# Ledger of designs, part 61: designed miniproteins, single chains, continued (2)

Each design is a single chain, and the fold is of that chain. pLDDT is the mean over its residues in the fold that is shown.

## One batch from the design tools (miniprotein)

Design m6105
Fold by ESMFold2-Fast:
Structure m6105 (fold): chain A 87 residues (1-87)
Amino acid sequence: SLEELKARLEELAAELRRASEEELPGLIDRVEQVVLQIAFQLDPESRAQVLALMTEAGKRLRKARTLEEKQEVVLELVRGVLAVIDA
């Protein structure tokens, strides 16, 4: 359900805040999987917004150099997706 996916995304955000450099790639992959599952349960307009957020996050991650920069990009993605769901 969308509620279960939202809860999982919030749990992943908490893990991201505590993540090491070694843990981060696996957490990013899990966030991307959950966000895609959310996107395809939403209406076309909300789905387009979520997919745009993912595209922007991907571009920013490619330029991110530090653990903190990578964490911030993915946490901003999570916050953006949650805002679309709660709209």
Scores: mean pLDDT 88

Design m6106
Fold by ESMFold2-Fast:
Formats: sequence, structure tokens, C-alpha cells
Structure m6106 (fold): chain A 98 residues (1-98)
Amino acid sequence: EIKPIDEIDVSELPELLEEALKNPDKDLMQTLLSYLWRVYLTYKYAPEKLSPKELEALEVIRENAEKFRQFIEKAYELGLLTEEEKESLLNFLDELTK
């Protein structure tokens, strides 16, 4: 069973992302998508509530934005995202990299 989102260490995100891109597994990809959505929703709707851990996650996402774009596109191809959800996450990455 996949580790709950709250058990994912921010330092593990780049390694998990690399693994998901090299060896796509729906369960791993869904876990990473859920983590990305959680950070995105807090950033968009309640940025004042971002924890230090979520701020660190935003920095890791920003530093790995190109790999996250590739991940989002692959998740969409596997049917894990709607077109609207894909566009929302891609726009989020664009905002972080400005």
C-alpha cells in the first residue's frame, strides 16, 4: 500500500518524480498527483496557511518544474487527470517559475 501523503518527505519528491517518469505506475503517479493537488489548493486558496513543509515543497516543485510538467502530461495520457485539471496544474507551475 502506498504511503499516505502526510508521510512523504519533501526531500523524497524529486526521487519519486524521477521514478514515476522512468517507470510509470498508476498508484505512485496518483500519490504524487494527490500531493501536488494538496499543495496547489493551499497555495491558490489559502496561501497564508502554507506550512514551512509546504513552502519547502513549493521550492522543490519550482526547482523541478520541467519534470513536473512532463509528469502532468504523462498522468493526463494515462487518464489520471481531466483536461481542465491538467491546465490548472500546468498554470500553477508557470506561476511558480515566474
Scores: mean pLDDT 78

Design m6107
Fold by ESMFold2-Fast:
Structure m6107 (fold): chain A 94 residues (1-94)
Amino acid sequence: MLIKETVYPEPRTVAELQAELSAALGRPVPLDTNGYSLDTKVRTLYEVRLPQSVADALGFRELLRLFRPGTVPPMLGLAGIYPKEFVAVYFYVP
C-alpha cells in the first residue's frame, strides 16, 4: 500500500488563481481568460496563458502545485514546439 505524499491546493475561481499567482511573484499578474473555452458543451474550460518569463519565475513545481488538483495538468510551452513564449494552463469552472 502506497502513501500519497503530495497534496496540492485547488483554486476554485479565476480570481483565486490570480491572487495566488500575484502572491507567488510579489506583483499583480494579469490573466487573460476572457471568453476562451475549449469545451462549452456542459462545463466551461478556461485557458490561462502565462508569459514564459512568468512560468520560469514560478518554476515547474509551483505551476503543478497551483493547477494540478481538479484541473487539467498545465500544458507547458516547450522550446522548439511553440513559437510563442507562453505556458497554457487549463482549469474547470462549474
Scores: mean pLDDT 49

Design m6108
Fold by ESMFold2-Fast:
Structure m6108 (fold): chain A 101 residues (1-101)
Amino acid sequence: REEEIRRELAEIDGEIDRLVKENAPAQKVLDLLAEKYLLEVSGLPREEARRFIEEHPDEVRDYLVKYFRFDLVVKYADEGKTAKELADAIAERKKRRENIL
């Protein structure tokens, strides 16, 4: 069970990396992060997590912002930006934090 969850989490991370390379919509990154959250925290299988996200998109978005600081991911998805733009913004945010400290 734990090995299966860890394997699926690694698979999701690989899918996110692929979305960045393909310059896919940021919405797809948000969907995968929501699947990852539901799998890691609630133990929901990926297929069930996907259905839950489809049925409760606003609730899932609120949870990701409130508990995991995915405010930037949600914002970029809502603005119709790409996974590459999101990755660049995350990198800039990290670099800015290191310059302040």
Scores: mean pLDDT 74

Design m6109
Fold by ESMFold2-Fast:
Structure m6109 (fold): chain A 106 residues (1-106)
Amino acid sequence: MEEIKKAIEDLKSKDPEVRKKALETLYKNASKVPREAIPALIEALKDPDPDVRVYATKALIRLNHPEALPALIEALKDPDPAVRDTVIGGIYFLLTEEQRREVLLA
C-alpha cells in the first residue's frame, strides 16, 4: 500500500535509478496499482532514459489496461531496440484475437 504510493511519487524523481526502481515496484505489485497511476506510467514511456522506458513498458504490459494500448503502439517507434522488442512481445499478446476468441473458441 505505502510502497505503491511512494513508487508513484518516485516516478517524478530527477534520478533515473529511482524512477526505474519505482517502475520495478509497480511491476511486482501490478494487481494493487490504481488505474489513476496509468497516465503517469504512460508518461514514463517518453522518459529520456531508455532503461526507464523499458521498465515503463514492462509495467504497462503487466498491468494489462487497454487504455495503455495507444501509447504502447507509439512506443514501437522508439529509437531504442530494447524498448521496441519489449513492446513487440507485450503488444503481440494484447493485440492477438485471443481477447475476442473467448467467445469463438473457448
Scores: mean pLDDT 76

Design m6110
Fold by ESMFold2-Fast:
Structure m6110 (fold): chain A 113 residues (1-113)
Amino acid sequence: SIEEIIKEAIEEVKKLLEEALKKLLELEKKGDYEGAFKTIEELAEKIKEILKELAKKLEGHPEAFIEAVEEVKKLVKEFKERVEKELSKEIVEKFNEELTKLNKEMEEILEKV
C-alpha cells in the first residue's frame, strides 16, 4: 500500500537520524571533526537516496510523495534543533551547510512533481 511505503521510508529516515546523532556525539568526543563532517555528508546522501527511491515507488501518486517529503522536512528540522543543542559550533555549521543543500534538492524534486 502507499501508506505502508511512506511509513517504511519515514521509519528509515528516523533510524538514520538517531544513528547519525549517536555517531556525531562519539566523533566529537574524540575530536574527529573530519569523521563528523563525513558522517553529515553521508547522512544527507542517504536521505536523498531514500527520497529518490520513494519518488520511484510513488510514481503516479504526486500528492502522497509531496506529503512524505514534507514529513521528512519536519523530521530533519527537529533533528537540526537537537544537533544545535548537543554538538559543537563547527559540527553545527557543517550540518546547516549540508541541510541547506538537501532542502534545495528536495525543493527541486517537488517542483518536478
Scores: mean pLDDT 86

Design m6111
Fold by ESMFold2-Fast:
Structure m6111 (fold): chain A 72 residues (1-72)
Amino acid sequence: MKVVVSAVAEEEIEYKEVKVIATGVVDSEKETEVTFEQVYETKEGKVKVTGKIKRTKSGEVTVEFEVGEIEK
């Protein structure tokens, strides 16, 4: 799941030939937490990227990523 961010932050990671950009949750009035999962097809197989986007009451957004193993 991807959403538009009204407050900062946005992060980008690169894994081999795959570049991943994540955006935070759009909600200016409350704390929100969203998990996302995306599968990318590379020349070596499929790789799964999971992440967590968290927004605080102060409007701060944090993004955490985990890159899975390549599935052939």
Scores: mean pLDDT 54

Design m6112
Fold by ESMFold2-Fast:
Structure m6112 (fold): chain A 72 residues (1-72)
Amino acid sequence: MDAQEAHALEVIDAAIKAGVEGAEELKERLEQVFEAVRAGDYDKADALAEEMEKNLREVVEKVVAVGGEAKA
């Protein structure tokens, strides 16, 4: 479980190193969503999550394409 979380962060870091600037902003937005949830601001978290979901799908597809070879 914790190991899987570490891998997720590694994937994001790898995407940033590959020159995917969107990945860095995605990380910042993820932090904002977590902060809003911690503050109990579900309204703000929901709005941010909705926008993030759309962008996340595109970023994930790109990352998966790069690592598609690893998935045999």
Scores: mean pLDDT 65

Design m6113
Fold by ESMFold2-Fast:
Structure m6113 (fold): chain A 59 residues (1-59)
Amino acid sequence: MAEEIYQRTLEAAKDAKSDAEISQKAAEVFRGQTFPDEAARQAGKAAVVRAVTDVLNKR
């Protein structure tokens, strides 16, 4: 799950033109996810943060 969310966030943000757009696309990916428990939700949130950081570092 977390790795899937990471990949989806990278894909959504790859063509973003600004830091604000990257954050918006990442938030949309997270909002579109359903989590079975709190541990999965926390792992998903961490994956989104990691993907945003990786996208910003590659710009």
Scores: mean pLDDT 76

Design m6114
Fold by ESMFold2-Fast:
Structure m6114 (fold): chain A 80 residues (1-80)
Amino acid sequence: MKLPKELKLEKAEDNGVTDESVLATLDRMLEKGALTEEEYEELRRILETEGPVAAVNAMLERGVKEALKIAGIEVELHWV
């Protein structure tokens, strides 16, 4: 976890969103059938390249706020 992303994760943690939280959400959404395998891979790439905030925003653009809430991730970050 000694990556340049660690600084970004500190900001995301202040808003309740981390790489681990987003990855857990994606896994749960795939298991629930809220995401296809293609969507899961696409969002995971966004997480790895652009970080957790960008991944959450991409999910919200598709109207998946409920899935984020179910996985225990706060969606208030989208409003900031």
Scores: mean pLDDT 60

Design m6115
Fold by ESMFold2-Fast:
Structure m6115 (fold): chain A 80 residues (1-80)
Amino acid sequence: ATVSIGGGGEVTVDPSASVGEAGEVLGRQAGLVGGRGLKNGYVGDSGMPGNPKHRGVVPADASGEEGARAASRGLLEADK
């Protein structure tokens, strides 16, 4: 997947894992998806990306953007 930064400085990534929280994660996510970034394994994987299963986050409620932010956060952890 790819990261897209909105006009407000919000990042959007395809993975709607767990809704993220506000934070400067925006900058970190942009850096993370620099080269490859998000690979299928991370998004929707209950092992690393925010753990949407435990969170009970709904894609519609999280909206791809919010969910992606949470997933990207998990991706950062998974990659490291």
Scores: mean pLDDT 39

Design m6116
Fold by ESMFold2-Fast:
Structure m6116 (fold): chain A 91 residues (1-91)
Amino acid sequence: QRAQLIARLQALKEEAVKIIEESDDPQIRLLAAQIVSLADELIRLVQQGADIALAQQALALLEQALEALKNKDLATAQEYIDQARQLVQQL
């Protein structure tokens, strides 16, 4: 359970890093960097015993943010990132 969640967060982080490396758009790179930062924080919290159900909700929001970003829907990506950040702050 926890190991699977960490693996999914690491995969999400790797995809976001690729977007940073491949994109010349500063706004896309900024949003992808926010996803990386939140994924790193969430991995740390999960490793330290954070609530798994709440962490899974935060991961789902970050996955939605990444999909919106891949579709160039920057406003929707930012909304999901903001929701994930609020949830991570509760962990």
Scores: mean pLDDT 87

Design m6117
Fold by ESMFold2-Fast:
Structure m6117 (fold): chain A 87 residues (1-87)
Amino acid sequence: MTLYQVDVWLDGEGRVLARSAPVPVDAPPEGAEPIPGGTWLRVENTVLDGRPVLRLTVTAPTPELAESAARRLARELQEAAARERAA
């Protein structure tokens, strides 16, 4: 089964620092959770340019779905972080 994977790196405020192009993969990565709509999400803490970041790994049946889901999930995290700062 061919799936497509997109990675997104977010700072502590939910701002998008980097995003990969869709890459064909045979399966979702280990630790990925299924999301309604036929997508999978893995979230991990990592480091980019010496600073702590969140890495989202989104896997979907098409490149377009992977990119769309990655953008939506990054936006949802950014909106959640903005609400926490406003409180």
Scores: mean pLDDT 79

Design m6118
Fold by ESMFold2-Fast:
Structure m6118 (fold): chain A 68 residues (1-68)
Amino acid sequence: EPPVVDLHVGPTDDWEAVAEEAARLAQEGRRVHLHITVTSDEQRDAAVRALVRAQERSPLVSGSFTEE
């Protein structure tokens, strides 16, 4: 089983760009876990949409959310 890549995403990061990078790594056969930090429910909603787009490209992408 391929090793897990942990990617950390802060509230000021480009969530769509990180999600695209995660999808690319997952397409190479790597499991990717996004640790996403958000400061509001609205930011979490936007980050969830980016994560879902990445997961549509590969089921090897997963994510977790932490609120500041």
Scores: mean pLDDT 76

Design m6119
Fold by ESMFold2-Fast:
Structure m6119 (fold): chain A 67 residues (1-67)
Amino acid sequence: KEDELVTRIARLLGERMREAGLPPPERFFVKVEGDEVKVTIKAPTPELQERYRRLADEAVEEAKKEL
Protein backbone atom coordinates (compact mmCIF):
# COMPACT_ATOMS: atom_id res chain seq x y z
CA LYS A 1 0.00 0.00 0.00
CA GLU A 2 1.17 3.53 -0.77
CA ASP A 3 0.72 4.80 2.80
CA GLU A 4 2.70 1.86 4.17
CA LEU A 5 5.53 2.47 1.70
CA VAL A 6 5.61 6.22 2.45
CA THR A 7 5.74 5.57 6.21
CA ARG A 8 8.54 3.01 5.79
CA ILE A 9 10.60 5.33 3.59
CA ALA A 10 10.19 8.21 6.06
CA ARG A 11 11.21 5.98 8.98
CA LEU A 12 14.26 4.58 7.20
CA LEU A 13 15.37 7.99 5.94
CA GLY A 14 15.01 9.46 9.44
CA GLU A 15 17.09 6.65 10.93
CA ARG A 16 19.79 6.98 8.28
CA MET A 17 19.99 10.76 8.72
CA ARG A 18 20.28 10.31 12.49
CA GLU A 19 23.01 7.69 12.08
CA ALA A 20 24.91 10.04 9.73
CA GLY A 21 24.56 12.96 12.18
CA LEU A 22 22.66 15.11 9.69
CA PRO A 23 20.15 17.85 10.68
CA PRO A 24 16.51 17.61 9.51
CA PRO A 25 16.01 18.90 5.93
CA GLU A 26 14.12 22.17 5.30
CA ARG A 27 11.56 20.22 3.25
CA PHE A 28 10.91 16.50 2.97
CA PHE A 29 8.09 15.01 0.90
CA VAL A 30 7.51 11.44 -0.29
CA LYS A 31 4.99 10.69 -3.04
CA VAL A 32 4.10 7.28 -4.48
CA GLU A 33 2.53 7.17 -7.95
CA GLY A 34 1.78 3.60 -8.99
CA ASP A 35 5.11 1.78 -8.86
CA GLU A 36 7.17 5.00 -8.93
CA VAL A 37 8.41 6.74 -5.78
CA LYS A 38 9.36 10.42 -5.76
CA VAL A 39 11.23 11.97 -2.85
CA THR A 40 11.56 15.75 -2.71
CA ILE A 41 14.14 17.14 -0.30
CA LYS A 42 15.27 20.72 0.29
CA ALA A 43 18.46 21.25 2.28
CA PRO A 44 20.22 24.48 3.33
CA THR A 45 23.35 23.64 1.27
CA PRO A 46 24.14 21.71 -1.95
CA GLU A 47 26.42 19.37 0.05
CA LEU A 48 23.58 18.42 2.40
CA GLN A 49 21.19 18.15 -0.56
CA GLU A 50 23.48 15.52 -2.13
CA ARG A 51 23.75 13.57 1.14
CA TYR A 52 19.98 13.58 1.70
CA ARG A 53 19.45 12.48 -1.91
CA ARG A 54 21.76 9.49 -1.45
CA LEU A 55 20.12 8.48 1.83
CA ALA A 56 16.67 8.86 0.26
CA ASP A 57 17.63 6.56 -2.63
CA GLU A 58 18.90 3.96 -0.14
CA ALA A 59 15.75 4.24 1.99
CA VAL A 60 13.47 3.80 -1.05
CA GLU A 61 15.38 0.71 -2.19
CA GLU A 62 15.26 -0.80 1.32
CA ALA A 63 11.55 0.00 1.79
CA LYS A 64 10.61 -1.63 -1.52
CA LYS A 65 12.44 -4.83 -0.54
CA GLU A 66 10.57 -4.97 2.80
CA LEU A 67 7.14 -4.79 1.13
Scores: mean pLDDT 74

Design m6120
Fold by ESMFold2-Fast:
Structure m6120 (fold): chain A 82 residues (1-82)
Amino acid sequence: SEIEKLKKEIENVKKERDEQISLINTVADGIIEEIRKSLPKEEAEKKVKEILDSRNATVQSITDEANKKIEELKKKIEELEK
């Protein structure tokens, strides 16, 4: 059914969101570990803050885009259930 197709699309959007966030977190964690290993503590923590701020902004953007798409798909399901 069209409703089942839309529900599957929502699941795919959630999966892609989660996979993208996981990849971004893994990359950021690796960079942070290398910085803390390579630089003096004060300089390392300044660089780590910049990476965390960038990571948080990117994760927020991905989350917002996914949530918008999920909301649009849910509205389509609601219209079809009427």
Scores: mean pLDDT 90

Design m6121
Fold by ESMFold2-Fast:
Structure m6121 (fold): chain A 74 residues (1-74)
Amino acid sequence: MKPTLEEIKEEIDKEYEKAKTLSPAERVAAMRAFTQKVVKLADEYGYSPEEKAALIKYLGDKWEEMVADVEAER
């Protein structure tokens, strides 16, 4: 079954919260791997350009939050 955008966003939120418990380097690696998986999944399920843009924006927002957290820990 094709996941909804909301279901994917919930999984992004879960992975991000999980990643917060990791070291900064492991956090970056985990989020990078997860982002790659989400992009591939969106391509495989044939999401519309608008749906893909929404997912990329959501991932980008989480990535910026993570980078800010990592920089604050330096």
Scores: mean pLDDT 77

Design m6122
Fold by ESMFold2-Fast:
Structure m6122 (fold): chain A 60 residues (1-60)
Amino acid sequence: MNEELLKLARELIGSSAGETASALAPHVPVEYVMLANKLSIKNGGVMTEKAVEELEKELE
């Protein structure tokens, strides 16, 4: 689960928060979609390397 989520999040670097949520929703539980969306919003509304690093820390 966590490895797949992190791989998908890395592939979504450059996507908006809404695009990230839509891409993740079919593949992961809603809790992880909401977390990824929140972290991309916190990092300027776009999935970034920093947002992925923060996501990885939250999943530890």
Scores: mean pLDDT 78

Design m6123
Fold by ESMFold2-Fast:
Structure m6123 (fold): chain A 85 residues (1-85)
Amino acid sequence: SQEEITNYLLEKAKATIDKVTSNYKKVGDDAKGAADAQQILDNAQKTGQQILLALRQGKEEEAKQILKDYEDFMDALVKDAESAL
């Protein structure tokens, strides 16, 4: 459902923000943590709109690719933050 998709994207964003901001705080780079948190929120909002639009248009393959790109983006930010430790 649209609600399940929105909830999934927001929960992934929250988990990513918590991990990223926590790790950058440990190395004293609160500004980088805050910048990444804003980018995560902006990306979650944009991605949700794009997935819902693609599904409405019957573009299921495109919706799946958008979701994969979102997950890859979030995972890359977590990995980058962990590499700062």
Scores: mean pLDDT 87

Design m6124
Fold by ESMFold2-Fast:
Structure m6124 (fold): chain A 61 residues (1-61)
Amino acid sequence: SLKERIKEKVKSFGKEITDEAIDYLLEKVGEDERKLDAVISALAGLPEKVITKEDVDRVLG
């Protein structure tokens, strides 16, 4: 599923992401893989080991 692909992408950066954060990300960004990849890369730059909904909201604006 798209959620599993997002989790795998985040894990490739040595991080985890909550299901709530994934749901919020998909609500705001939709299924645009290029835009999703850009946001995930920005989230990967954060110091947090676990990416939360608050982290996603901060990156999106």
Scores: mean pLDDT 82

Design m6125
Fold by ESMFold2-Fast:
Structure m6125 (fold): chain A 94 residues (1-94)
Amino acid sequence: SAAEAAKKAKGEEAYKQARETAQKMLDSETVEMSQAAELVNHGREATKLSVEYGRKIKEELRKYAAQGGPGAKAAFEMVVEEVEKAIKEEEEKL
């Protein structure tokens, strides 16, 4: 349906924004709290549109956490925890 297509488009955009923000954090030697907060917002928004997008973001962020320095790793792990909470909240609505 048109509503399903619109929801998918919004989910794909949120997923794209989350990946772009995460890549910038990984490429930087300094992680800003504003970037971590932005990534949390993108992850939560994507998860509300579809739990599957939340799961994909969580998996990607865990990979980025493994590649980053200690500061980036800590920031990504915090974002993973917030996305995991959003996934659980949406699963409880089913």
Scores: mean pLDDT 77

Design m6126
Fold by ESMFold2-Fast:
Structure m6126 (fold): chain A 76 residues (1-76)
Amino acid sequence: MSKMEKIEIALTILDELVEKGEITEEEAEKMATIFTMALEGVSQARIAEGLGISVATVSRWLARIEKLVEERAKKM
């Protein structure tokens, strides 16, 4: 699966989570940015520095979206 395909799946999942009220639009935008940067090989520490958030937040959100993308990809 290409990086672009993973990003498209992630965006679809994030939109669904916003519609269900599980996350905010702001959280979805940050998670999408974190996931995209991670796919480009940027470290969690660098992502945290760039976005002005904690490494713990990056780690938690990245783990969540990666797991959801993997589960969605297995069902396709």
Scores: mean pLDDT 82

Design m6127
Fold by ESMFold2-Fast:
Structure m6127 (fold): chain A 58 residues (1-58)
Amino acid sequence: SLLDELKALLDKATEVGQQLMKAYRDGDQAKYDALSAELFALNKKIVELRREIEEKLA
């Protein structure tokens, strides 16, 4: 379902966010940049999916 997809994306964003914080603490700029881009893409998908859910399930 769309709600299950949203939960999966939110869980993945949380995991990537934790990895990003670790990369920041470790001073790993290459990992930080890659994870920041991944988190940005995940957040974009989350916003789009939330909008779709609001339109179809409201």
Scores: mean pLDDT 85

Design m6128
Fold by ESMFold2-Fast:
Structure m6128 (fold): chain A 83 residues (1-83)
Amino acid sequence: DLLAQLAQALRELSDYILDGDEAGVKAATQRAVDLLRQLGRDDEAAQIEKLGEKGLKYIKEGDEIGRTIIAGGFYGLARSLES
């Protein structure tokens, strides 16, 4: 189930952002983007890629508030896909 895999990738992306794991953020973002493209959702894939880049910037800048907001957004998307 591609939607279940996408939900898991978005949840992992949220966890890596909260953990400050730059390598994990890059890998999970790429996985979510690839799954969205496989679903024929190229516009949403581009949006997730940009949000993943923003999460990386917040990690590098030490922006705890920005990091929490982006992580919460990905977690919320994952939960929406599970229902």
Scores: mean pLDDT 88

Design m6129
Fold by ESMFold2-Fast:
Structure m6129 (fold): chain A 71 residues (1-71)
Amino acid sequence: MAKEEARKFLKEKTGIEVPDDASDAELAHKLGEVVTDLPGEEVVKITPLMRELSAPLAADSRAGAQALAAA
C-alpha cells in the first residue's frame, strides 16, 4: 500500500492532491519533484516508497529493452 502512503505524504507536505486513480508512475514522478524541496530526514523516509513505486517502471524498461534485443 505504498501508493496510499505516498498520497498522504504529498498531500500533507506539499498540499498536492493526487487523484485516487493515479498510477504508481505518476505518484513516483510527483514525489521526485517534491524531494528537491524536502529536508534530508524526509527524503530518507520516502526513499523506500519511491523505490517501490518505481520498481514496475524499471521492470518494464528492462523487459522492453531485452525484448527488442531478442527480436
Scores: mean pLDDT 67

Design m6130
Fold by ESMFold2-Fast:
Structure m6130 (fold): chain A 85 residues (1-85)
Amino acid sequence: SLEEFAERRYREIREALRREGASEEQIDEAMEKFGKALLGLITGNDLAVVEKYAEEAVRIAEEASERAGRIVRELLEEAKKAALE
């Protein structure tokens, strides 16, 4: 199901962030913001609100490493492309 796919994807992202040295608290906070950005894209919310949550997710990931921030940014760009099809 879409829910099972999303849960698996979220686990994969969490594992990538842990590999980059993010704390569990940083991962939880970044994933909350990431989820809000994705929900906004899917529901056609205000792009400014989507961008705010996207930037917050990247910023939290960047606290662990520049590479962690890049991973989250790339995933958000993939999601934007998928949502705008």
Scores: mean pLDDT 77

Design m6131
Fold by ESMFold2-Fast:
Structure m6131 (fold): chain A 81 residues (1-81)
Amino acid sequence: ALSSEQRTYVLLFEHYARTLSDEELVASFKSLLDWAVENMSKEEFLALAKELRRVAKRLLSPEVYERVEALIREAIKRVEE
C-alpha cells in the first residue's frame, strides 16, 4: 500500500492531468519526479513510480502517456544506478 505522502503525489498528478495543458503537465510532472527521486528512498520511489505509471495510462492520451512514461523510465534508471 502507498503511504499518505506517496498518495499525495498521486493526487497531485491526477489534479495536473485534469487541469493543465499537455506541455504544462509534462513539465510539472518532470519537476515532481525530480523532487521524488531526491527525497525518497529507492523502494519508496519505485512503488510511487508503479502507481504513477498506472494512473498516467488511465488518464492521459497515448501521445502524452508516452512522454510521461519516458520520464518515469529515466527517473527509475537514476534511482537504480
Scores: mean pLDDT 84

Design m6132
Fold by ESMFold2-Fast:
Structure m6132 (fold): chain A 72 residues (1-72)
Amino acid sequence: PSKEELELDIAVGLAKLILGVAKATNSPKEVIEELERLVERAEEAARRGDLEAARRAVEEAVELMKEEEKKE
């Protein structure tokens, strides 16, 4: 695979990993639903070869998890 293809695969994988962690830690349903939307956005970006959009989806997933942590 090209470097760009590998980076897209990694971004999608990271978004899915974040969703998996949220599900495993019993995060609120609204957080899980938002993470599912971010995974879809990362997958759509990967289909277009849009690395910037894919990375942005991962960044938003990380920020969402940080905001949930701050609520405690």
Scores: mean pLDDT 80

Design m6133
Fold by ESMFold2-Fast:
Formats: sequence, C-alpha cells, structure tokens
Structure m6133 (fold): chain A 89 residues (1-89)
Amino acid sequence: AVVRVTLENGNVFELKVPSKEDAEKLYEALKKNIGKDAGLVLMEMSDEVKVLEIRNLTTGEVYKNVSAGLAGIIAAREGGKIVDAELLE
C-alpha cells in the first residue's frame, strides 16, 4: 500500500507501507498535520506504522528500511511542510 505526500517546497514523496490499514493510519496522520513538517510526522508514526520505502518523485531517490535517523535526514534535506496527502489504491 502507498501514501503520497506533497510538500510546500514542491517535493512529492511516495511512502510504501506493509498493509492497507497502515496506509490509512499514515494518510490520516499526514492529512491532520497539513502545515507541519513531514519528517516529524513520520518520526511520530514510526512506532505505529513501519515505512518500508520512501520514494522522492521529484529527485528520483529511493530510501528503503527507513529508520528514525533516516526520516530526520529526509526532513532536513528534502522534507518540509505538508501541503496534501493522498491514499493510493
């Protein structure tokens, strides 16, 4: 299952998660946190939802087995404020 998030800086990320239920949880968390930093939301959700892969659709970079540290790096370099979130089929 995949959730897409759009950031204020123009970057678009796709987040791969293990189940549809995990995707719904992540989607709801991102939607309610529009205007907040995406990396912080991913850090807060790390105990509830495991992110298997982050794909930056703008740069083409792919990050697998996302740790808290890697989420922090993404937040610092490529992250930013959430503008929108989409639950993909």
Scores: mean pLDDT 75

Design m6134
Fold by ESMFold2-Fast:
Structure m6134 (fold): chain A 72 residues (1-72)
Amino acid sequence: MSEEQLRAMAENAARASEEIGEEVTAALVIKEASELPKDEAVRFLTAAAEAARRAGHERLAEALSKAAQEIA
């Protein structure tokens, strides 16, 4: 997955969390990551957590960072 695609997905997740909540968004993002190879899942979750932190979604960022650590 490209850096540009990861950034776009992360920005979409941040926007979605404003509509459906950070916890629901985290669960959906983690589910999508579970369909990826382990190495790609870790990179995706890490990038998404960083984008969530930049957007001010601290709960989403924490959940995604924790998921990345559990997979790694």
Scores: mean pLDDT 75

Design m6135
Fold by ESMFold2-Fast:
Structure m6135 (fold): chain A 68 residues (1-68)
Amino acid sequence: DKEKIIRMIRLGVFYLQAGDYDGAKNVIDILLSKFPKQKILDAMDDMASRSSPSTAALINQLKAEVES
């Protein structure tokens, strides 16, 4: 559901902030295995719109991995 997706996106952002790009990619792979791509993208857009510019940039990096 939306809360699980949001928690996973936050974990992905945490990995990017720590410089762990493999960890962030693994979070995206898990999300894509469990949830429809469009639900993940919608949650990312919603979170980015409510975040600081620096956090939104990290969410948009995760979004690029979902879109590839």
Scores: mean pLDDT 85

Design m6136
Fold by ESMFold2-Fast:
Structure m6136 (fold): chain A 86 residues (1-86)
Amino acid sequence: NLQKELAERVREAEKQRLIPDVFDGTFAALEEYLERAVEAKDVESLKQLVHDYDSMATIFKNMGDEKYAERARALRERAREALAEL
């Protein structure tokens, strides 16, 4: 309904002005940060990353960007699994 119509309008506007490599670069940096947190066995950072990636997945889903929502969910699960192994 109205919220879905707004999300579609935002998606259309973003398609015209978004540089795809900006978001891809952001996710590459986040993946590197996750890898470093896992290597350091930084429990506090990993807990924060689970929360942050979950929030990002919700934001991208609400924006209608399922590709980036899926990537955020994948990072969230990797952080959760890393915590379970500690």
Scores: mean pLDDT 73

Design m6137
Fold by ESMFold2-Fast:
Structure m6137 (fold): chain A 63 residues (1-63)
Amino acid sequence: HMEERLVEAGVEAARRALTEKGMSIDQAVIAAVLAVTELDPNPPASLLRKVMERAREIARELA
């Protein structure tokens, strides 16, 4: 499913921002959104909301 691929891309971008680049939670969320919009320039708002929440969740889990 395309949505699953986009969510995974966003999650990977957030994980890299946090672990490789030492970025903040807010920066990781931005990285996740940018990764999604690079693959799909017109993603639904619900998908972006899901990706942002997943990125924040991962950042909290890693802290």
Scores: mean pLDDT 79

Design m6138
Fold by ESMFold2-Fast:
Structure m6138 (fold): chain A 84 residues (1-84)
Amino acid sequence: MAEEKARRQEEELRERIKKLFPELTDEQLEVSREIARKLQEIGVDFTLEHIAKLSDAQIQAALAGLAADPRFAPALERLKAAIA
């Protein structure tokens, strides 16, 4: 049951990212999920479970906050440029 719950949360996250960035292909959506996992690895508490529980507005605000951080801004700006 926990495994099924995690899978549903991952799909929910994928749909929310696609809704915010509709130009993304399915392949680019997977790359976005990889970026979220790497952020957690470097000490940002972004789990797929936590991200899936955020509203679209909260996700957008979190991305804006990361763009303001000089450590993460280049990667996020490149992602935004790729979808624009």
Scores: mean pLDDT 56

Design m6139
Fold by ESMFold2-Fast:
Structure m6139 (fold): chain A 90 residues (1-90)
Amino acid sequence: RLEELERELAELEARLQELLDQADKNDPRVREAVLAVQQTVAASAERVAAAEATGSEEAVREAILESLEAGVEAVRKAIEVIEEVVEEAK
């Protein structure tokens, strides 16, 4: 459900922020991970806007769900990369 995905994404974003506060922000892996999340957010916004332009409520709902799922996946991947960077620094 949409609310479950929104909650999951918010929790993952909070975890990502905690890791970013600990990580070396000059590490190329950290910069690439952050850029990948930003690119996913931009692509998701474009997808939702395109669905809204069709006037189909079903298309908008699908675009929002796909966008949240993509966001969850992107943030999880970023967390994995940044956790590795943080652990290597210990």
Scores: mean pLDDT 81

Design m6140
Fold by ESMFold2-Fast:
Structure m6140 (fold): chain A 64 residues (1-64)
Amino acid sequence: MEELKKEIEQVKKDIAEIDAEMERLRSQPPSPEREHRLTVLFTAKGLLEAALDFLEKMIEEKEK
């Protein structure tokens, strides 16, 4: 249970770091490189958010 809670906290931190990186990229002039990087980060964030939802449900099921 502790390891799952640590995993959730790590995923939340990773999502926050991706958000910060995306905001930094959005402050830069538009370029194909910027758009490609934003797409990659958006996809990674989506996957991490799905993983976070799954991990939170696992903890909830285990508590009940």
Scores: mean pLDDT 81

